# Ledger of designs, part 8: designed miniproteins, single chains, continued (2)

Each design is a single chain, and the fold is of that chain. pLDDT is the mean over its residues in the fold that is shown.

## One batch from the design tools (miniprotein)

Design m4247
Fold by ESMFold2-Fast:
Structure m4247 (fold): chain A 82 residues (1-82)
Amino acid sequence: MEAARKAVLEIIDLANAGELEKVEEIIKYVEEKDPEAAELLRILAKYVVDHPLNEKEKENAADSIMADEKGLRAAELAAEAL
């Protein structure tokens, strides 16, 4: 749980910083395990690139992802990639 939440926060931070190559490396790992989970992370990363999140928005986004069954799955797989 904690590692998964941190992985989501790291993806948001990388996307905010424009480090899309690092984001794509994480997403490729997730896609090998679960293509649907990888698509959720791509949607998240694109949203953050288009709409940079502040600290509170970042925490709220992570909480929303962790509350969703598919989001939690994506977060757990992303934590394995990190």
Scores: mean pLDDT 83

Design m4248
Fold by ESMFold2-Fast:
Formats: sequence, C-alpha cells, structure tokens
Structure m4248 (fold): chain A 90 residues (1-90)
Amino acid sequence: SAEEVKEELDKKLQELSELQREIGDALRAGDRDRALALIDEMEKKLAELEELIKRGREAGVPQEVLDNYERALHVARAQIAQLRAYLATL
C-alpha cells in the first residue's frame, strides 16, 4: 500500500542519516578506507531509495510527497560525489 511504501521510504532516510553520521566519524578519525567503504554502502542505499520512490509512485503516493524523497536523493548523491572528489586528493 501507499502507506507501507511511505514507511519504508522514511526508514530508508533514517538508514541514510545513520550512514552519514558514520562517514563523518570515519573522516574525523582520518580513516579514509573506512570512509570510502561507507560511501560505497551509501550509494547502494541511495539506489534502494530510488527503487522505493518508483514503488511509491506505483502504489499511489502523491507526487508532492515523492518530490521530498527525490530531493533528498539528489542532495545525498551530490554530497557523495563531493566527498569522493575530496578523498581522491588525500
């Protein structure tokens, strides 16, 4: 149902937030290899979020609600690209 998919979307955003915290911790510790591994995991979670957004559209979640998740996806992907570029300079 639309409500069930929305709950899965919200849970996925929580998982992404936790992963972002772990990436921050790895960066502060100077653990580049761990940071890169966590970024790879975050990219996988973002792909899962994209798939859930498609399922939400099919289930009848309003586009205005889906726009919020699509915006979060876009921002997170941009942040990851910036972090990868930064880590490549170290």
Scores: mean pLDDT 89

Design m4249
Fold by ESMFold2-Fast:
Structure m4249 (fold): chain A 68 residues (1-68)
Amino acid sequence: LTAEQKAVREAIDKVKDKLSPLEIEVLRRAVFDGKSLEEIAKELGISVETVRRALKKASLAVHDELAK
């Protein structure tokens, strides 16, 4: 894992109680698997808009944790 991926994994562990399972799954697929929003939407059977909203919320929570 890159240093960024390691930091994100640690931040996810700290914020997982604030995020839904869907939000965590979307973030993991985007960061660790390098998947696009369209690929994640297809895999999970949801809209790209739902993936985008989930990723935004998860990314903000992780970013806020890393900024401390």
Scores: mean pLDDT 77

Design m4250
Fold by ESMFold2-Fast:
Structure m4250 (fold): chain A 66 residues (1-66)
Amino acid sequence: GMLSEAQLREVARAAGVSPGQAAQVALVVLRSGGKPTDEQLREAARRAGVSVEQARLAARKVQELL
């Protein structure tokens, strides 16, 4: 399933984004089987309204919590 609210807050803190933005990046990571491509991360960043660097930080934290 989706990450818990507490896990999404942890991702948000690590990446400097909102929990809602963290949730959007987490969905991309989960759909990729935990291994998103650079292009998937760029698309996630555009959709979430965050930088590519923030999306990468969020994705890394999601991977650590899986």
Scores: mean pLDDT 83

Design m4251
Fold by ESMFold2-Fast:
Structure m4251 (fold): chain A 114 residues (1-114)
Amino acid sequence: KKVEELVEAVEKGDWLKADRLLAEILRNTTDPLEIAYILGKVIAAHDRRLGRERSAEEIKNNPQIQDQLYLDAISIANVFSFVRPDLAAELQANRDAAKEAVIKGYIDYLKEKE
């Protein structure tokens, strides 16, 4: 349920609250693929706020969009290295599974907002 609060904070542009909630999730979530999934939702909420949200069909049919979402997740992991310094390396070590988790998180966010 902290994930729902995080997503709402991102949608509203409440970066102080979003940063605090994401740091808390990163400290308390051990599975890097669960984090990748959560980052997918965060990226979707941010894209929605900026008016650049991609549809599920565009994501499924475009490998370049899939790679961009994965790289966006790596970028967020690097920004939060002060909380979890190993996360970016963990996501890179299991690239295909991490990318799949990010995509699933993004698409599940879209379904929740239908």
Scores: mean pLDDT 89

Design m4252
Fold by ESMFold2-Fast:
Structure m4252 (fold): chain A 90 residues (1-90)
Amino acid sequence: KIEELKRKAAALYAAGGILEAGAEFAEAHPDVFSEEEVKALYRAAAENYEEAARVFEELAKLLEGEEKKEYEELAKELRAKAEELRELAA
């Protein structure tokens, strides 16, 4: 269960990163990509980071002590990142 959740969180984080990089690339090429397309990519990136944060929160519930705190910090960082990307998508 723990290993499965760790893999799921890593995959969601990677997907978020790919979409964020895609949004930054699209934003740098406004002659090719519309503002709507850029915003859609930032929204998709935020959604993947939010899902990854949720998985880390679930991992934290299964653990105690230092490991619990580490996963809680990771979840907070990803939620903050998602909020920033949501603002870029507004």
Scores: mean pLDDT 88

Design m4253
Fold by ESMFold2-Fast:
Structure m4253 (fold): chain A 78 residues (1-78)
Amino acid sequence: ALVEVRGTDAVEAVRRVLEATRAGQAALGVVETAAGERTVFYGYVTAAGEAEVRVDGGGIDDADAEAALAAARARARA
Protein backbone atom coordinates (compact mmCIF):
# COMPACT_ATOMS: atom_id res chain seq x y z
CA ALA A 1 0.00 0.00 0.00
CA LEU A 2 1.10 3.59 -0.57
CA VAL A 3 2.26 5.39 2.59
CA GLU A 4 1.42 9.10 2.35
CA VAL A 5 2.97 11.64 4.74
CA ARG A 6 1.59 15.20 4.94
CA GLY A 7 2.80 18.20 6.90
CA THR A 8 4.51 21.57 6.98
CA ASP A 9 7.90 20.19 8.17
CA ALA A 10 9.84 19.11 5.08
CA VAL A 11 12.62 17.40 7.09
CA GLU A 12 10.15 15.25 9.07
CA ALA A 13 8.11 14.38 5.96
CA VAL A 14 11.22 13.26 4.02
CA ARG A 15 12.46 11.25 7.05
CA ARG A 16 9.14 9.36 7.27
CA VAL A 17 9.17 8.68 3.50
CA LEU A 18 12.73 7.27 3.82
CA GLU A 19 11.66 5.03 6.74
CA ALA A 20 8.68 3.66 4.80
CA THR A 21 10.86 3.10 1.70
CA ARG A 22 13.42 1.16 3.77
CA ALA A 23 10.54 -1.00 5.09
CA GLY A 24 9.72 -1.94 1.47
CA GLN A 25 6.66 0.31 1.17
CA ALA A 26 5.83 2.74 -1.61
CA ALA A 27 5.97 6.16 0.04
CA LEU A 28 5.03 9.73 -0.89
CA GLY A 29 5.47 12.89 1.17
CA VAL A 30 3.71 16.23 0.73
CA VAL A 31 4.85 19.44 2.45
CA GLU A 32 2.54 22.46 2.27
CA THR A 33 3.46 26.09 2.91
CA ALA A 34 1.22 28.74 4.50
CA ALA A 35 0.68 30.10 0.96
CA GLY A 36 -0.83 26.74 -0.10
CA GLU A 37 2.14 25.71 -2.27
CA ARG A 38 3.27 22.06 -2.08
CA THR A 39 6.48 20.07 -2.52
CA VAL A 40 6.03 16.36 -3.26
CA PHE A 41 8.68 13.74 -2.43
CA TYR A 42 8.74 10.03 -3.22
CA GLY A 43 10.97 7.22 -2.03
CA TYR A 44 12.91 4.79 -4.17
CA VAL A 45 15.58 2.10 -3.69
CA THR A 46 18.89 2.50 -5.53
CA ALA A 47 20.73 -0.31 -7.34
CA ALA A 48 22.97 -0.53 -4.24
CA GLY A 49 19.88 -1.22 -2.07
CA GLU A 50 19.89 2.18 -0.35
CA ALA A 51 16.70 4.16 0.23
CA GLU A 52 16.66 7.63 -1.32
CA VAL A 53 14.11 10.40 -1.86
CA ARG A 54 13.33 12.40 -5.01
CA VAL A 55 11.51 15.71 -5.29
CA ASP A 56 8.62 15.42 -7.77
CA GLY A 57 7.60 19.09 -7.76
CA GLY A 58 5.97 21.91 -5.83
CA GLY A 59 5.90 25.54 -4.81
CA ILE A 60 8.54 25.28 -2.09
CA ASP A 61 11.89 26.77 -3.15
CA ASP A 62 14.28 24.15 -4.60
CA ALA A 63 16.99 25.22 -2.13
CA ASP A 64 14.61 24.53 0.80
CA ALA A 65 13.65 21.14 -0.65
CA GLU A 66 17.31 20.18 -1.19
CA ALA A 67 18.22 21.32 2.34
CA ALA A 68 15.36 19.21 3.75
CA LEU A 69 16.54 16.17 1.75
CA ALA A 70 20.14 16.62 2.93
CA ALA A 71 19.03 17.01 6.57
CA ALA A 72 16.76 13.95 6.36
CA ARG A 73 19.58 11.83 4.88
CA ALA A 74 21.98 12.94 7.63
CA ARG A 75 19.39 12.20 10.33
CA ALA A 76 18.56 8.79 8.81
CA ARG A 77 22.27 7.79 8.89
CA ALA A 78 22.65 8.81 12.55
Scores: mean pLDDT 65

Design m4254
Fold by ESMFold2-Fast:
Structure m4254 (fold): chain A 80 residues (1-80)
Amino acid sequence: SLAEAQKKLDELAKKLSEITGLSYEDARFVVGTAVAASADGIEAAYEELKRRLESLGVKVPDEVIKEFAEEAYEIYKLNA
């Protein structure tokens, strides 16, 4: 459901904020764009996350970015 997807998106954004030091608003934006990119598959979510985090000057290990891409893709499927 949309409500479930929103809750999961909020949780994922908080997790990203905690591990990166980004504000909740910035983390929410990054995760939201990754969920939107998931319409083109999990690789698209990964590439969007990597691009956004790099533009914000945040360094995150590839393994962590892949985990966030997988979670973003799962959120996308809840709303598809």
Scores: mean pLDDT 86

Design m4255
Fold by ESMFold2-Fast:
Structure m4255 (fold): chain A 78 residues (1-78)
Amino acid sequence: LRLGVAMMLAGHIGKQTYDQLLSQGVSDDTAKSTSYQIMFQSFQLALDSGQDVITPDMIKKVTNIGNNIIQDTLNKLK
């Protein structure tokens, strides 16, 4: 189901983002808010794709979105 695919993709990228930001010394609150933002955008992208499975193209797109949001967050902390 498309909803299940969207939830799996969002959960996976959210956890990766949270762990990455914590490893870079970002506060727990900021890491959580940034991860939730990336999760939400990943969820929307998965639903908009109309796919019933996670595709490599979806992974590439969510990785690009995540990298942009992470970089923006880190730049604001400078």
Scores: mean pLDDT 76

Design m4256
Fold by ESMFold2-Fast:
Structure m4256 (fold): chain A 65 residues (1-65)
Amino acid sequence: AAREAALAFIDSAAEAMRAAGVPEEAVEQFRRDALATLAALEDAPLSEQLEAILAVASRTLEAAA
């Protein structure tokens, strides 16, 4: 299902952030915000879910020290 793919994408993105040296607090904030955003996207297509997750990742990285 689209939601399963979006959840897997969040996990992969978080792992990639950790591998790239992003601080753990920023990675955890990304996971929380991405999951909350995904929960708000009822019946949205996978492309829209992925775009929203990428937007969350961008905002998290911009906020990270």
Scores: mean pLDDT 79

Design m4257
Fold by ESMFold2-Fast:
Structure m4257 (fold): chain A 70 residues (1-70)
Amino acid sequence: MSPEQRVQAGIDAARAALAAGETVLARHLLRGTASLAQQSGLLSPEEAARVLALIDAGDLEGAIALLERA
C-alpha cells in the first residue's frame, strides 16, 4: 500500500470513528495518520504540527480537512 493510500485509510477510519461517536479513537487515528504523513513526506513537520494542534484543540474536522489537502 502506498503512503498516500495509508493516509487516506487513516482519514477514512477516523471519519468512521467520529460518525460512531468514538472521539478518543478518532483522535488516536488522526495523530497516527499525521505522523505517517510526516514520515512519508506528504506533510512537512510544520504542517504535521498544525494538524496535531487542531487535534489537541478538539477540531477533528479541521484536522481531517488539512490531511485531505496534503
Scores: mean pLDDT 85

Design m4258
Fold by ESMFold2-Fast:
Order: sequence, then structure tokens, then C-alpha cells
Structure m4258 (fold): chain A 104 residues (1-104)
Amino acid sequence: HMEEEIEKFVEELKEGLLKKGVKEEVAEEIADLAKKVLLKAAEQKREDLIEMVKNGLKTLIEKGPDEKELEMTKLLLELIYELLTKNLSEEEVEKKVKEAKEKL
């Protein structure tokens, strides 16, 4: 049920990014990361994170992302995945997000 919705969303995400002029390799990288994050959030029944990630990515497509926004999106997806896999604590994720915002 949820897995089919995620797969469809990821396909639409990749297509949307390509239509906005994002390079194919970058669009695939973001789509692959989004799929990993959304599937892991679904496994853990984190519907709050699924909706947050989906809405963030929809906004990114509608706005037409620049290179810095794409870099930030990849980093945020990676950090959310590490939080979900418990490789990072919430405190460590907050610190890395702050550092990324200062750098980008």
C-alpha cells in the first residue's frame, strides 16, 4: 500500500526535477535518496516524516531548485536517513543541519 505510493512519488519526483532542468545524474541521486528515506520512514510508521519529506520535495520541484538547494536537499535526505537508521542522534542531526546551512 504505502510502498506503491512511495514508488509512484519517487518516479514523479525524478520526472519533475528533469522537467525543471536538473541534470539526470543529480535527479537520480535525489530520487534514490528520497526512496531510501521514505521506505525507511514507512517501515518505522513515521507518517509525519513521510508527509514532511514529500511536501518539501514537491515545493522544491514547484520552485525550480538551484544547485545550492539541490545540494542542501541531498544532505538533508542523507541526515534523515542516518537518523532513521539510528546512526545519528537527533542532537547530531541538528548540529549537522546547522553546519550545512552556514556552509551553503
Scores: mean pLDDT 79

Design m4259
Fold by ESMFold2-Fast:
Structure m4259 (fold): chain A 97 residues (1-97)
Amino acid sequence: MEEAKKYLEEAIEYLKKAIEAVKNGDRQTALDYLIDARGALVHALKLTKNPEAKKLLEEAIKYVDEAIQAVRNGDFEKAIEYLKKAIELVKKALEVL
C-alpha cells in the first residue's frame, strides 16, 4: 500500500529528527517531532490491512509514547533508546507490507 509506506517513511524521518533534537537538549522541538511521528504512525496503522505490520506499528507507537514521557522527564538517554526501538519496528513494518 503506497500511502501507508509514505506515512511510515515520514514517521522514520520525524523520529530521526526527534533523536537529533534530544541530543541537542531541545525538548520542545523533540516533542513536536514525536507528536508528528506518532500521527504518521497512526495514519499508517489505519491504512494497513496486514496483521503483522499492524502489530509492529502498535508496538512502535507504544515506544514513541514512552519516548514522549522520557523527554518530558528529562531522561534523554531512555528517550533515544525508545526512539531507536520505534525506528527498528517501523522499518520491520515496511519490510512486511
Scores: mean pLDDT 89

Design m4260
Fold by ESMFold2-Fast:
Structure m4260 (fold): chain A 73 residues (1-73)
Amino acid sequence: SVAQLQAQVELQRRTIEELRRRIAELRRQRDAALAAGDEETATRLETRLLLFEAVLGSTEYLVERLEKKIAEL
């Protein structure tokens, strides 16, 4: 049903907001590590950031697909 698809979109949008907050936190931590000259910590944070950004992209794509499905039906 449309209501079930809308509920899934709402859930995924909450996940997107949580991922965006986490990414912002990781960026702040990375920038702080770089400012402190801690290249090793910065590199680890950059790796984690890349993974979270990939998950964000996949989740945003899923929301787009679900919204298109709702529009069709």
Scores: mean pLDDT 89

Design m4261
Fold by ESMFold2-Fast:
Parts: structure tokens; C-alpha cells; sequence
Structure m4261 (fold): chain A 62 residues (1-62)
């Protein structure tokens, strides 16, 4: 299932779709988007994981 997520970290806001059938690919994509926007890789990875976890919860509630 594709779930829209918004992630804000260090003043950077990114909106992306998370595929709950492929959470690892979605995390990698979100991490790359955050890093490209100027977020440090470690923080980008943490924020991307939180976004994926939220998307999975939303998919389970639907």
C-alpha cells in the first residue's frame, strides 16, 4: 500500500509516498531525499525510519 508521509527534520520538510510492501526501499528513498535537502545522513536515516513506521501503522489502521 502507498501511504503519503510528511517528515520534518532540522527545518527541512519532505513529502513522499511510502510503499508498505517494500519498507527498506522506501526508507532508502526518503533518506536520499532528506540528505539531498541538506539533512545529515544519520538524522535523515532516523527520520526516514520514523516515516516508514508511521506509514505502516496507517496502513494497518486502514
Amino acid sequence: MLVPVEIEVDGVLVSAMVDTADPEASKARLTALLVAAGVAEERAEEAAQQGVDLAIKHAEES
Scores: mean pLDDT 80

Design m4262
Fold by ESMFold2-Fast:
Structure m4262 (fold): chain A 66 residues (1-66)
Amino acid sequence: MLEEERKRLEENREEVLEKALESVKNSKNSSQLTGSYIIGVELSTVGLDEEAEKVFKAADEKAKEL
């Protein structure tokens, strides 16, 4: 299950990353931004650490604006 999830995310890594970053950009409050952090954790859990780091960095920058 985890291996299949990792392959699916890795094959679609660019699309997944773009959607995650769009979610960060569209966050209007801290609760919505927390959802973006969860996506980052999930990406890191399946080994997409570079993509996870980009999501975390974007979320941290967005948090400063909220």
Scores: mean pLDDT 75

Design m4263
Fold by ESMFold2-Fast:
Structure m4263 (fold): chain A 98 residues (1-98)
Amino acid sequence: MLETPEAREAFLEMVEAAMYLISAAVHLQIYRKTGDEAELRKALEAVERAEEAVRRAREHLERARAVASPETVAMLEADVRALEEAVREARAELEELA
């Protein structure tokens, strides 16, 4: 459970990363429909913010390993890895368009 401050901080950073990935997807879809390069820039900025949030989530997770239950750590590790992959895929898609 997210009962330690470190585990809670990791989870909150993951939520922030997911929200930025949603923002990036929205701006990318607008770009694909309109060709507006400002929307592509907003999508790239959102991915950059997601990358920063995932990095902070990883840092909090590593601190949580010392204090949180193994079950909590395993859950957070799986979620961080999924977000790290999603961020890499989003960046690759946007770089192909730039």
Scores: mean pLDDT 87

Design m4264
Fold by ESMFold2-Fast:
Structure m4264 (fold): chain A 97 residues (1-97)
Amino acid sequence: KEELAKKYLDDIRETARAVAEELGKLSPEAVNRAVQAAVDAIDKGEMTPEQAIIAGEAVRELAERGLADMDPETVERIVKKGEEAAKKLYEELLKKY
């Protein structure tokens, strides 16, 4: 049911926040390298839905905190890909249960 699917997505988003917090402790150079690697992986479609959600949320958090030096259009694009992955995963979970 909806509660289980929502809890699963909430747990993934909590993981994304933890990832962003840990990455934010690194040097700006290391943060920008990690963010660029996530952007490249999402663009190639090589991520699982869970990975895409984590990457999208972490990129948003790091950009909002001024820790990632990226253009706003790229941030918006990556965030949207993460949101699309979240919607697709939610729909798949609802069909399974």
Scores: mean pLDDT 78

Design m4265
Fold by ESMFold2-Fast:
Structure m4265 (fold): chain A 79 residues (1-79)
Amino acid sequence: MEEGFKKAEEVAYNELVKLGIPEDKAREIAKRMAKAAVTLLKSGKPEAAEISVETILMDAGIPREKAREIAKKIVEAAL
């Protein structure tokens, strides 16, 4: 589970930096998304994990279509 968190955080950070989000802010958001994904996957709620991560990305100003793509990658990395 700790390994899944690290992988999800790394994937999230890299995707956010590619979108032009500053490194410090990208690290903070990546940690929040990784925590949400791991917590919901632990509860047996993979669909809720994707929705939660998508919502965090959209709140950060990322368009819905791109947020969905990134959310799937982050949740897969958290598995």
Scores: mean pLDDT 83

Design m4266
Fold by ESMFold2-Fast:
Structure m4266 (fold): chain A 93 residues (1-93)
Amino acid sequence: SPRRETLLLARLIAIGSEVFIQRRIVDKLVAQGKISPEQAAALYGQLDRAQELRDQAKKALKQGKIDEAERLLDEAEELVQAVSARIDEIKRK
C-alpha cells in the first residue's frame, strides 16, 4: 500500500533524526564527565545498531519488502527507546 510505505518512510526519517540527537546527548554526557567510557561505548554501540537496522529497512523499502522493513524499524525503535531511557537515568544523577 502506498500509504503504508509513506508511514514507514516517515518512521525511517524519525529514527535517523533521533539517533543523531541521542549521539549528541551522549557526547555531551561524556564531555561533562557524567558517563563512564564503558557506558558511553555501550550507548554508541546501541545507536550504531539502530542505524544499521534503519539502513537495512531503507534497502528493504526500496526492494518492496514492506513487512521486512517494518520489522527492522520496530527493532531500531526499541534500541532508540532503550538508549533514551538510559540517558534519562544518567541525567537524573
Scores: mean pLDDT 90

Design m4267
Fold by ESMFold2-Fast:
Structure m4267 (fold): chain A 80 residues (1-80)
Amino acid sequence: DTIDQVRQQIADTRAGRPSPSGIVHAYVMIEQGIIQPTSPIMQAIINGDVDRVRALADENGLSARRQAIAIALAQIAARR
């Protein structure tokens, strides 16, 4: 399912393995505009650092909807 795909992609990214799916990266890039995979907020999401994602989202003035999406993805990463 989608959660298992996201979890596997995060695991592969953390291990330095190439992922066949860009679901997490593609989703965040689309919702936030063009954000590079090496950006601070993307790194915080992959690392499951919910507090850091919240702080960066507030600092960058993201909409409530986009903040919720980023936080949800970080929470999924943290539950791996």
Scores: mean pLDDT 64

Design m4268
Fold by ESMFold2-Fast:
Structure m4268 (fold): chain A 103 residues (1-103)
Amino acid sequence: SVEKQVEKTLEEIKEIIKKMEEETDERKQASLAQDGVTKLTEALMLVNESGDKKLAEKVIKEAEELKKVIEKRIEKTTDPKVREQLARIKRTVDQMIEILKKL
């Protein structure tokens, strides 16, 4: 079912968030953030195809949690290239949240 696929993808995003919080290497943190966006894109596609507004709300909640972790990492990041990469990833998450809110 689409609901089970979305729930599985949300659990994968939660695991990525946890890994980002535990990771100390800035480049690996940026890579994990990109993995989070990839999973969020999968969830967005599934929700868009289903038209299920309750699933959209669950995806928005997890996207907001991913965004918070990215923002915390931007604040702690010392590498300017990693900071720019994280800022771009954060902008993508912001855009995805706006798309989900319009569903």
Scores: mean pLDDT 90

Design m4269
Fold by ESMFold2-Fast:
Structure m4269 (fold): chain A 75 residues (1-75)
Amino acid sequence: SRLEEWLEALRREIDIVEAVLKSTTDEAEKQMALKNLRSIRGLLEGIYQTSKDPAIRERARAELERVDRLIAELE
């Protein structure tokens, strides 16, 4: 489904952002990553609220938990 394709694309974006955060020491790059994570979070929440498929909802929830953890680490 389109929601599954979008969810997988968002998961890959989170992987890229996390990799950047692990390698960067630049505060400006960290702030850009934080902005991107907040945008991704909104899209994941939209998928979670829209989908009636328990499997899609559980994947979206897991990625939301991951994004929230990354945001908390950055403050």
Scores: mean pLDDT 86

Design m4270
Fold by ESMFold2-Fast:
Structure m4270 (fold): chain A 96 residues (1-96)
Amino acid sequence: SSKLEELEKKFVKLVEELIKKLEENNFEVTEEIKELAKEIIKLLKELSKLVEFDERAEAGRIFLEIINEKDEEKAIELMIEYAKKLAEKRKEAKKL
């Protein structure tokens, strides 16, 4: 439980950092952004050892696709796409 909570908090913080860096760079992907995405993917793989991702949820399906992707560059692209989608959803929520 405590290890899971620690990993979940780290995941949320790193995803927030990824969103911030993407927004600061006008959503252009830099090497710094790719390195941050790699770090998040490693953490997501650690989380997958402790929890089952819900395939019925959009986020769960994306996480499963990322951890099962054998091509590192494609996994990075999927992680960045998730961050962009999350940023868009948050922006729309603030307008409502």
Scores: mean pLDDT 83

Design m4271
Fold by ESMFold2-Fast:
Structure m4271 (fold): chain A 82 residues (1-82)
Amino acid sequence: HMKIVVRVGNAEAVADLETGKLVAVSGDVRIELDVDPSKPTNVVGAALRAIGLELDYESRGDEDGKLAAEAALQAVMEVMKL
């Protein structure tokens, strides 16, 4: 309940609902998002940012960045279901 963990390949995203922080890591890529569920605009913004990051990393051929962004997006979607 207090933490949501999503894995995509070697990427891991952890959403900590007590702090409102999401961290996704793959290789040298680290993505940090605000997922405070008391602020729905922040959660929607985090989803849009994760989508934008995934497209950006894919366009650059950064597989670690793409996987980290995919894990982050899935974790944000799980927060939105609460």
Scores: mean pLDDT 83

Design m4272
Fold by ESMFold2-Fast:
Structure m4272 (fold): chain A 57 residues (1-57)
Amino acid sequence: GGGESTALNTGAREAIKQGDAELAILLATNALNVAKAGGDTSGESIAQELLEEAKSL
């Protein structure tokens, strides 16, 4: 399933909570790549939202 993309999205969210935009962008980008490779549309959507949040920091 989407376990790897979920873990990366979780890491990105924690980085956002810490105010670390650079780390959040890195983790969310990796989550997007993993989700896209696996056809995980939900994971792709979450990763895109996290990227937007990270850019707003």
Scores: mean pLDDT 82

Design m4273
Fold by ESMFold2-Fast:
Structure m4273 (fold): chain A 80 residues (1-80)
Amino acid sequence: VQEYVDKMVELRREYYEKGLISEEGLELLSKAAAAVATGRFDLARELIRRAYEKGLVSEEAAKELLELLDQAERAYQEQQ
């Protein structure tokens, strides 16, 4: 799970450094990463979708983040 959270954080940092993310978008994606870390995957999905709907992330970025989220959820569910 941590590996996927780290990838989400890295993508967020990359978009922020390129000026492709607003401060509001950064906050929403930070909350999404925290939700993933605590097993709240549905909340994380809603936060990513909300960022996309507000135009705070591109369609490509949203898709990439949702793919990482799905991988993290699968890894979490496979834990005993």
Scores: mean pLDDT 75

Design m4274
Fold by ESMFold2-Fast:
Structure m4274 (fold): chain A 86 residues (1-86)
Amino acid sequence: MEGVEESPSLHEVEERLAAAFAELEATIAGTPNVPPELRAEAEALKARGEALLERIRTEPNIPNEELVAEFEALLAEIAALKERIK
């Protein structure tokens, strides 16, 4: 079948990143005394997400193996940071 499961569209990347960052922000907001280093890591991940979305917008030839790898790595790092903040 024609599917882009292995090659997410810009819209799918934006939605998944937005959901992941919303959950991260909710975790930070719901957690008192989040260490400043973890807040700094969250801001760094947000900046990386913005840079990745800009790269996907400017590089329309998806699948790009590097962009997909960066996207999956970023989602994993966001999930790991949420667990560290809890």
Scores: mean pLDDT 74

Design m4275
Fold by ESMFold2-Fast:
Structure m4275 (fold): chain A 107 residues (1-107)
Amino acid sequence: SNADEFGRRLDELLREFVEAAQKQADAIKEDPSKIEEYVEQLLEKARETAERIIEAGREFGFTALGEYAAEQLLKTAEEAAKLTLETGTEGAEQGLALIKETARRIS
């Protein structure tokens, strides 16, 4: 069904985003001097993922749900970015936990 297809697409996009966020958090632990660069990459990936979620919502007839999920993802990514910039590696770990929680909640 369109609901099952939207759910599968949303789960895939969120899983890919969580994997990207994990790689960013791990990279910051290896080289904290690149925090700003990694945060920029995380926010860019969040914007790209949000666009794909919105497109999936439109494709399968769940426009409002797709827009809501994209909004929650973007807000959480912005919070994660702020935590990472303010507290470095600890903030990156906290931000990743928030991203994982939001992904679980909206999937």
Scores: mean pLDDT 89

Design m4276
Fold by ESMFold2-Fast:
Structure m4276 (fold): chain A 95 residues (1-95)
Amino acid sequence: GSVDPEVLDAEIDIALAEIMVAIVKRTLDEKGDSLTDEEIEDGIKMAQKAVEIARKALERFRELGDERGAQSAEQVIKDAEEVIKRLNELKEKKK
């Protein structure tokens, strides 16, 4: 059967949020303590945007009864929140 357009839209949002989190995580893992204050702030903003996108997708998946999509969205939120925490810890160490 054809994919529900509403499910597809939420899946695209989750894929975008996953890519955003992966970019931030990779930059953090590659550079660590050598990240500039600007790079830390940019990473936090990108990860916060990923949380926003993933939360909207989570609501959509829950409305549609898509348990698998909801679990994927929840995982993206957790991953984004963890990188935000790591970036904030680095920011505090630089003060």
Scores: mean pLDDT 85

Design m4277
Fold by ESMFold2-Fast:
Structure m4277 (fold): chain A 77 residues (1-77)
Amino acid sequence: MKLTEEQKKLLEELKKLSPEEREELLLIEAPSNVLEVMEEVGAPAEELEKFLEELKKDPYTTEEDLKRLEKLIEKQK
């Protein structure tokens, strides 16, 4: 699926931010939107693993989001 302009902008902002600033963005954005962006751009395993740790801290992250990200990490290894 083609990324929306909003999703593409979010991904570029995430790449420029420190780990702490990314954590703040994830609290504002829906985890599913960030996951979709990461999946579509083929983010490397190390970036996906970092995102997984941030999602675990987000109280609005679902078990489905976590499982989806874990499967992506395994595919990118």
Scores: mean pLDDT 66

Design m4278
Fold by ESMFold2-Fast:
Structure m4278 (fold): chain A 96 residues (1-96)
Amino acid sequence: KLVELAYEIGYLAGRIAASLEQRGDLTAGVPEIAVAVVITTEKNLGRLDIAEAVRKGYEEGRADGLANPLSPEEVEALRKRFHELMKEYDKLLEEE
């Protein structure tokens, strides 16, 4: 469950970042920073498999975004989904 969530967070962030970068949008750095924070947090918790899932997702999402950049409307929809997944991730970190 958490591995799947981590991969999807990375994938959406990578695809959004690559699509924004292709348009010269300076906000492309925002999802990249968010992914770096998640990876660092999971590494510090010793959950290397979760950190790797985020990293792999980000790399694959970035590659897909460079090959087929998202429209502005698609970026907006994925940003909303990314925000929802980040809230779910934060909630899971607050458990126990």
Scores: mean pLDDT 80

Design m4279
Fold by ESMFold2-Fast:
Structure m4279 (fold): chain A 98 residues (1-98)
Amino acid sequence: MEAERERFIEEQRRRNEEVAEKIENSDDEERKELLLEAAKEVGKALLELLPEELKKAGLPEEEIEKKMEELKKKIEEELAKLEELVAAGKEAIEAAIA
């Protein structure tokens, strides 16, 4: 029962790490912002897909709501970390060239 939720969370985390690594290696501030927006869209897609899978698995609506709220919070936390990395990257580039 936990495995599907953990898989979606791990996929989001892995994608965020890949995007964060690309952002870290980028010297273009606009590109970093676009990559962050792309990561947010992936998070939205996961939140839309998972409730249908949980319903098909026969979970009660109340339990689905609780699990979705937990997943949403985790996705928001990972996206917030990525936003911090984007901000830190901008500062690092500014310090390196100015």
Scores: mean pLDDT 68

Design m4280
Fold by ESMFold2-Fast:
Structure m4280 (fold): chain A 68 residues (1-68)
Amino acid sequence: SMEEIERYVREFEKLIRDMKAKGVPDARIRAYAEALIAWLARELSKVHSPEEVEEFVRRLRELLERLV
């Protein structure tokens, strides 16, 4: 559902912010986030449409670029 996608986007943003607050290096945050995005896309593709998954990945990548 779109509510599930919105929740994951918020949780992803919080995770990135928490890692930055803890002093995790930007390169490590990016590597972890990319792996997490790939895993989430694979899992969500089992129950969501390709269009919903593509939009979700786009939003997570925009957050990553903005915050890191």
Scores: mean pLDDT 86

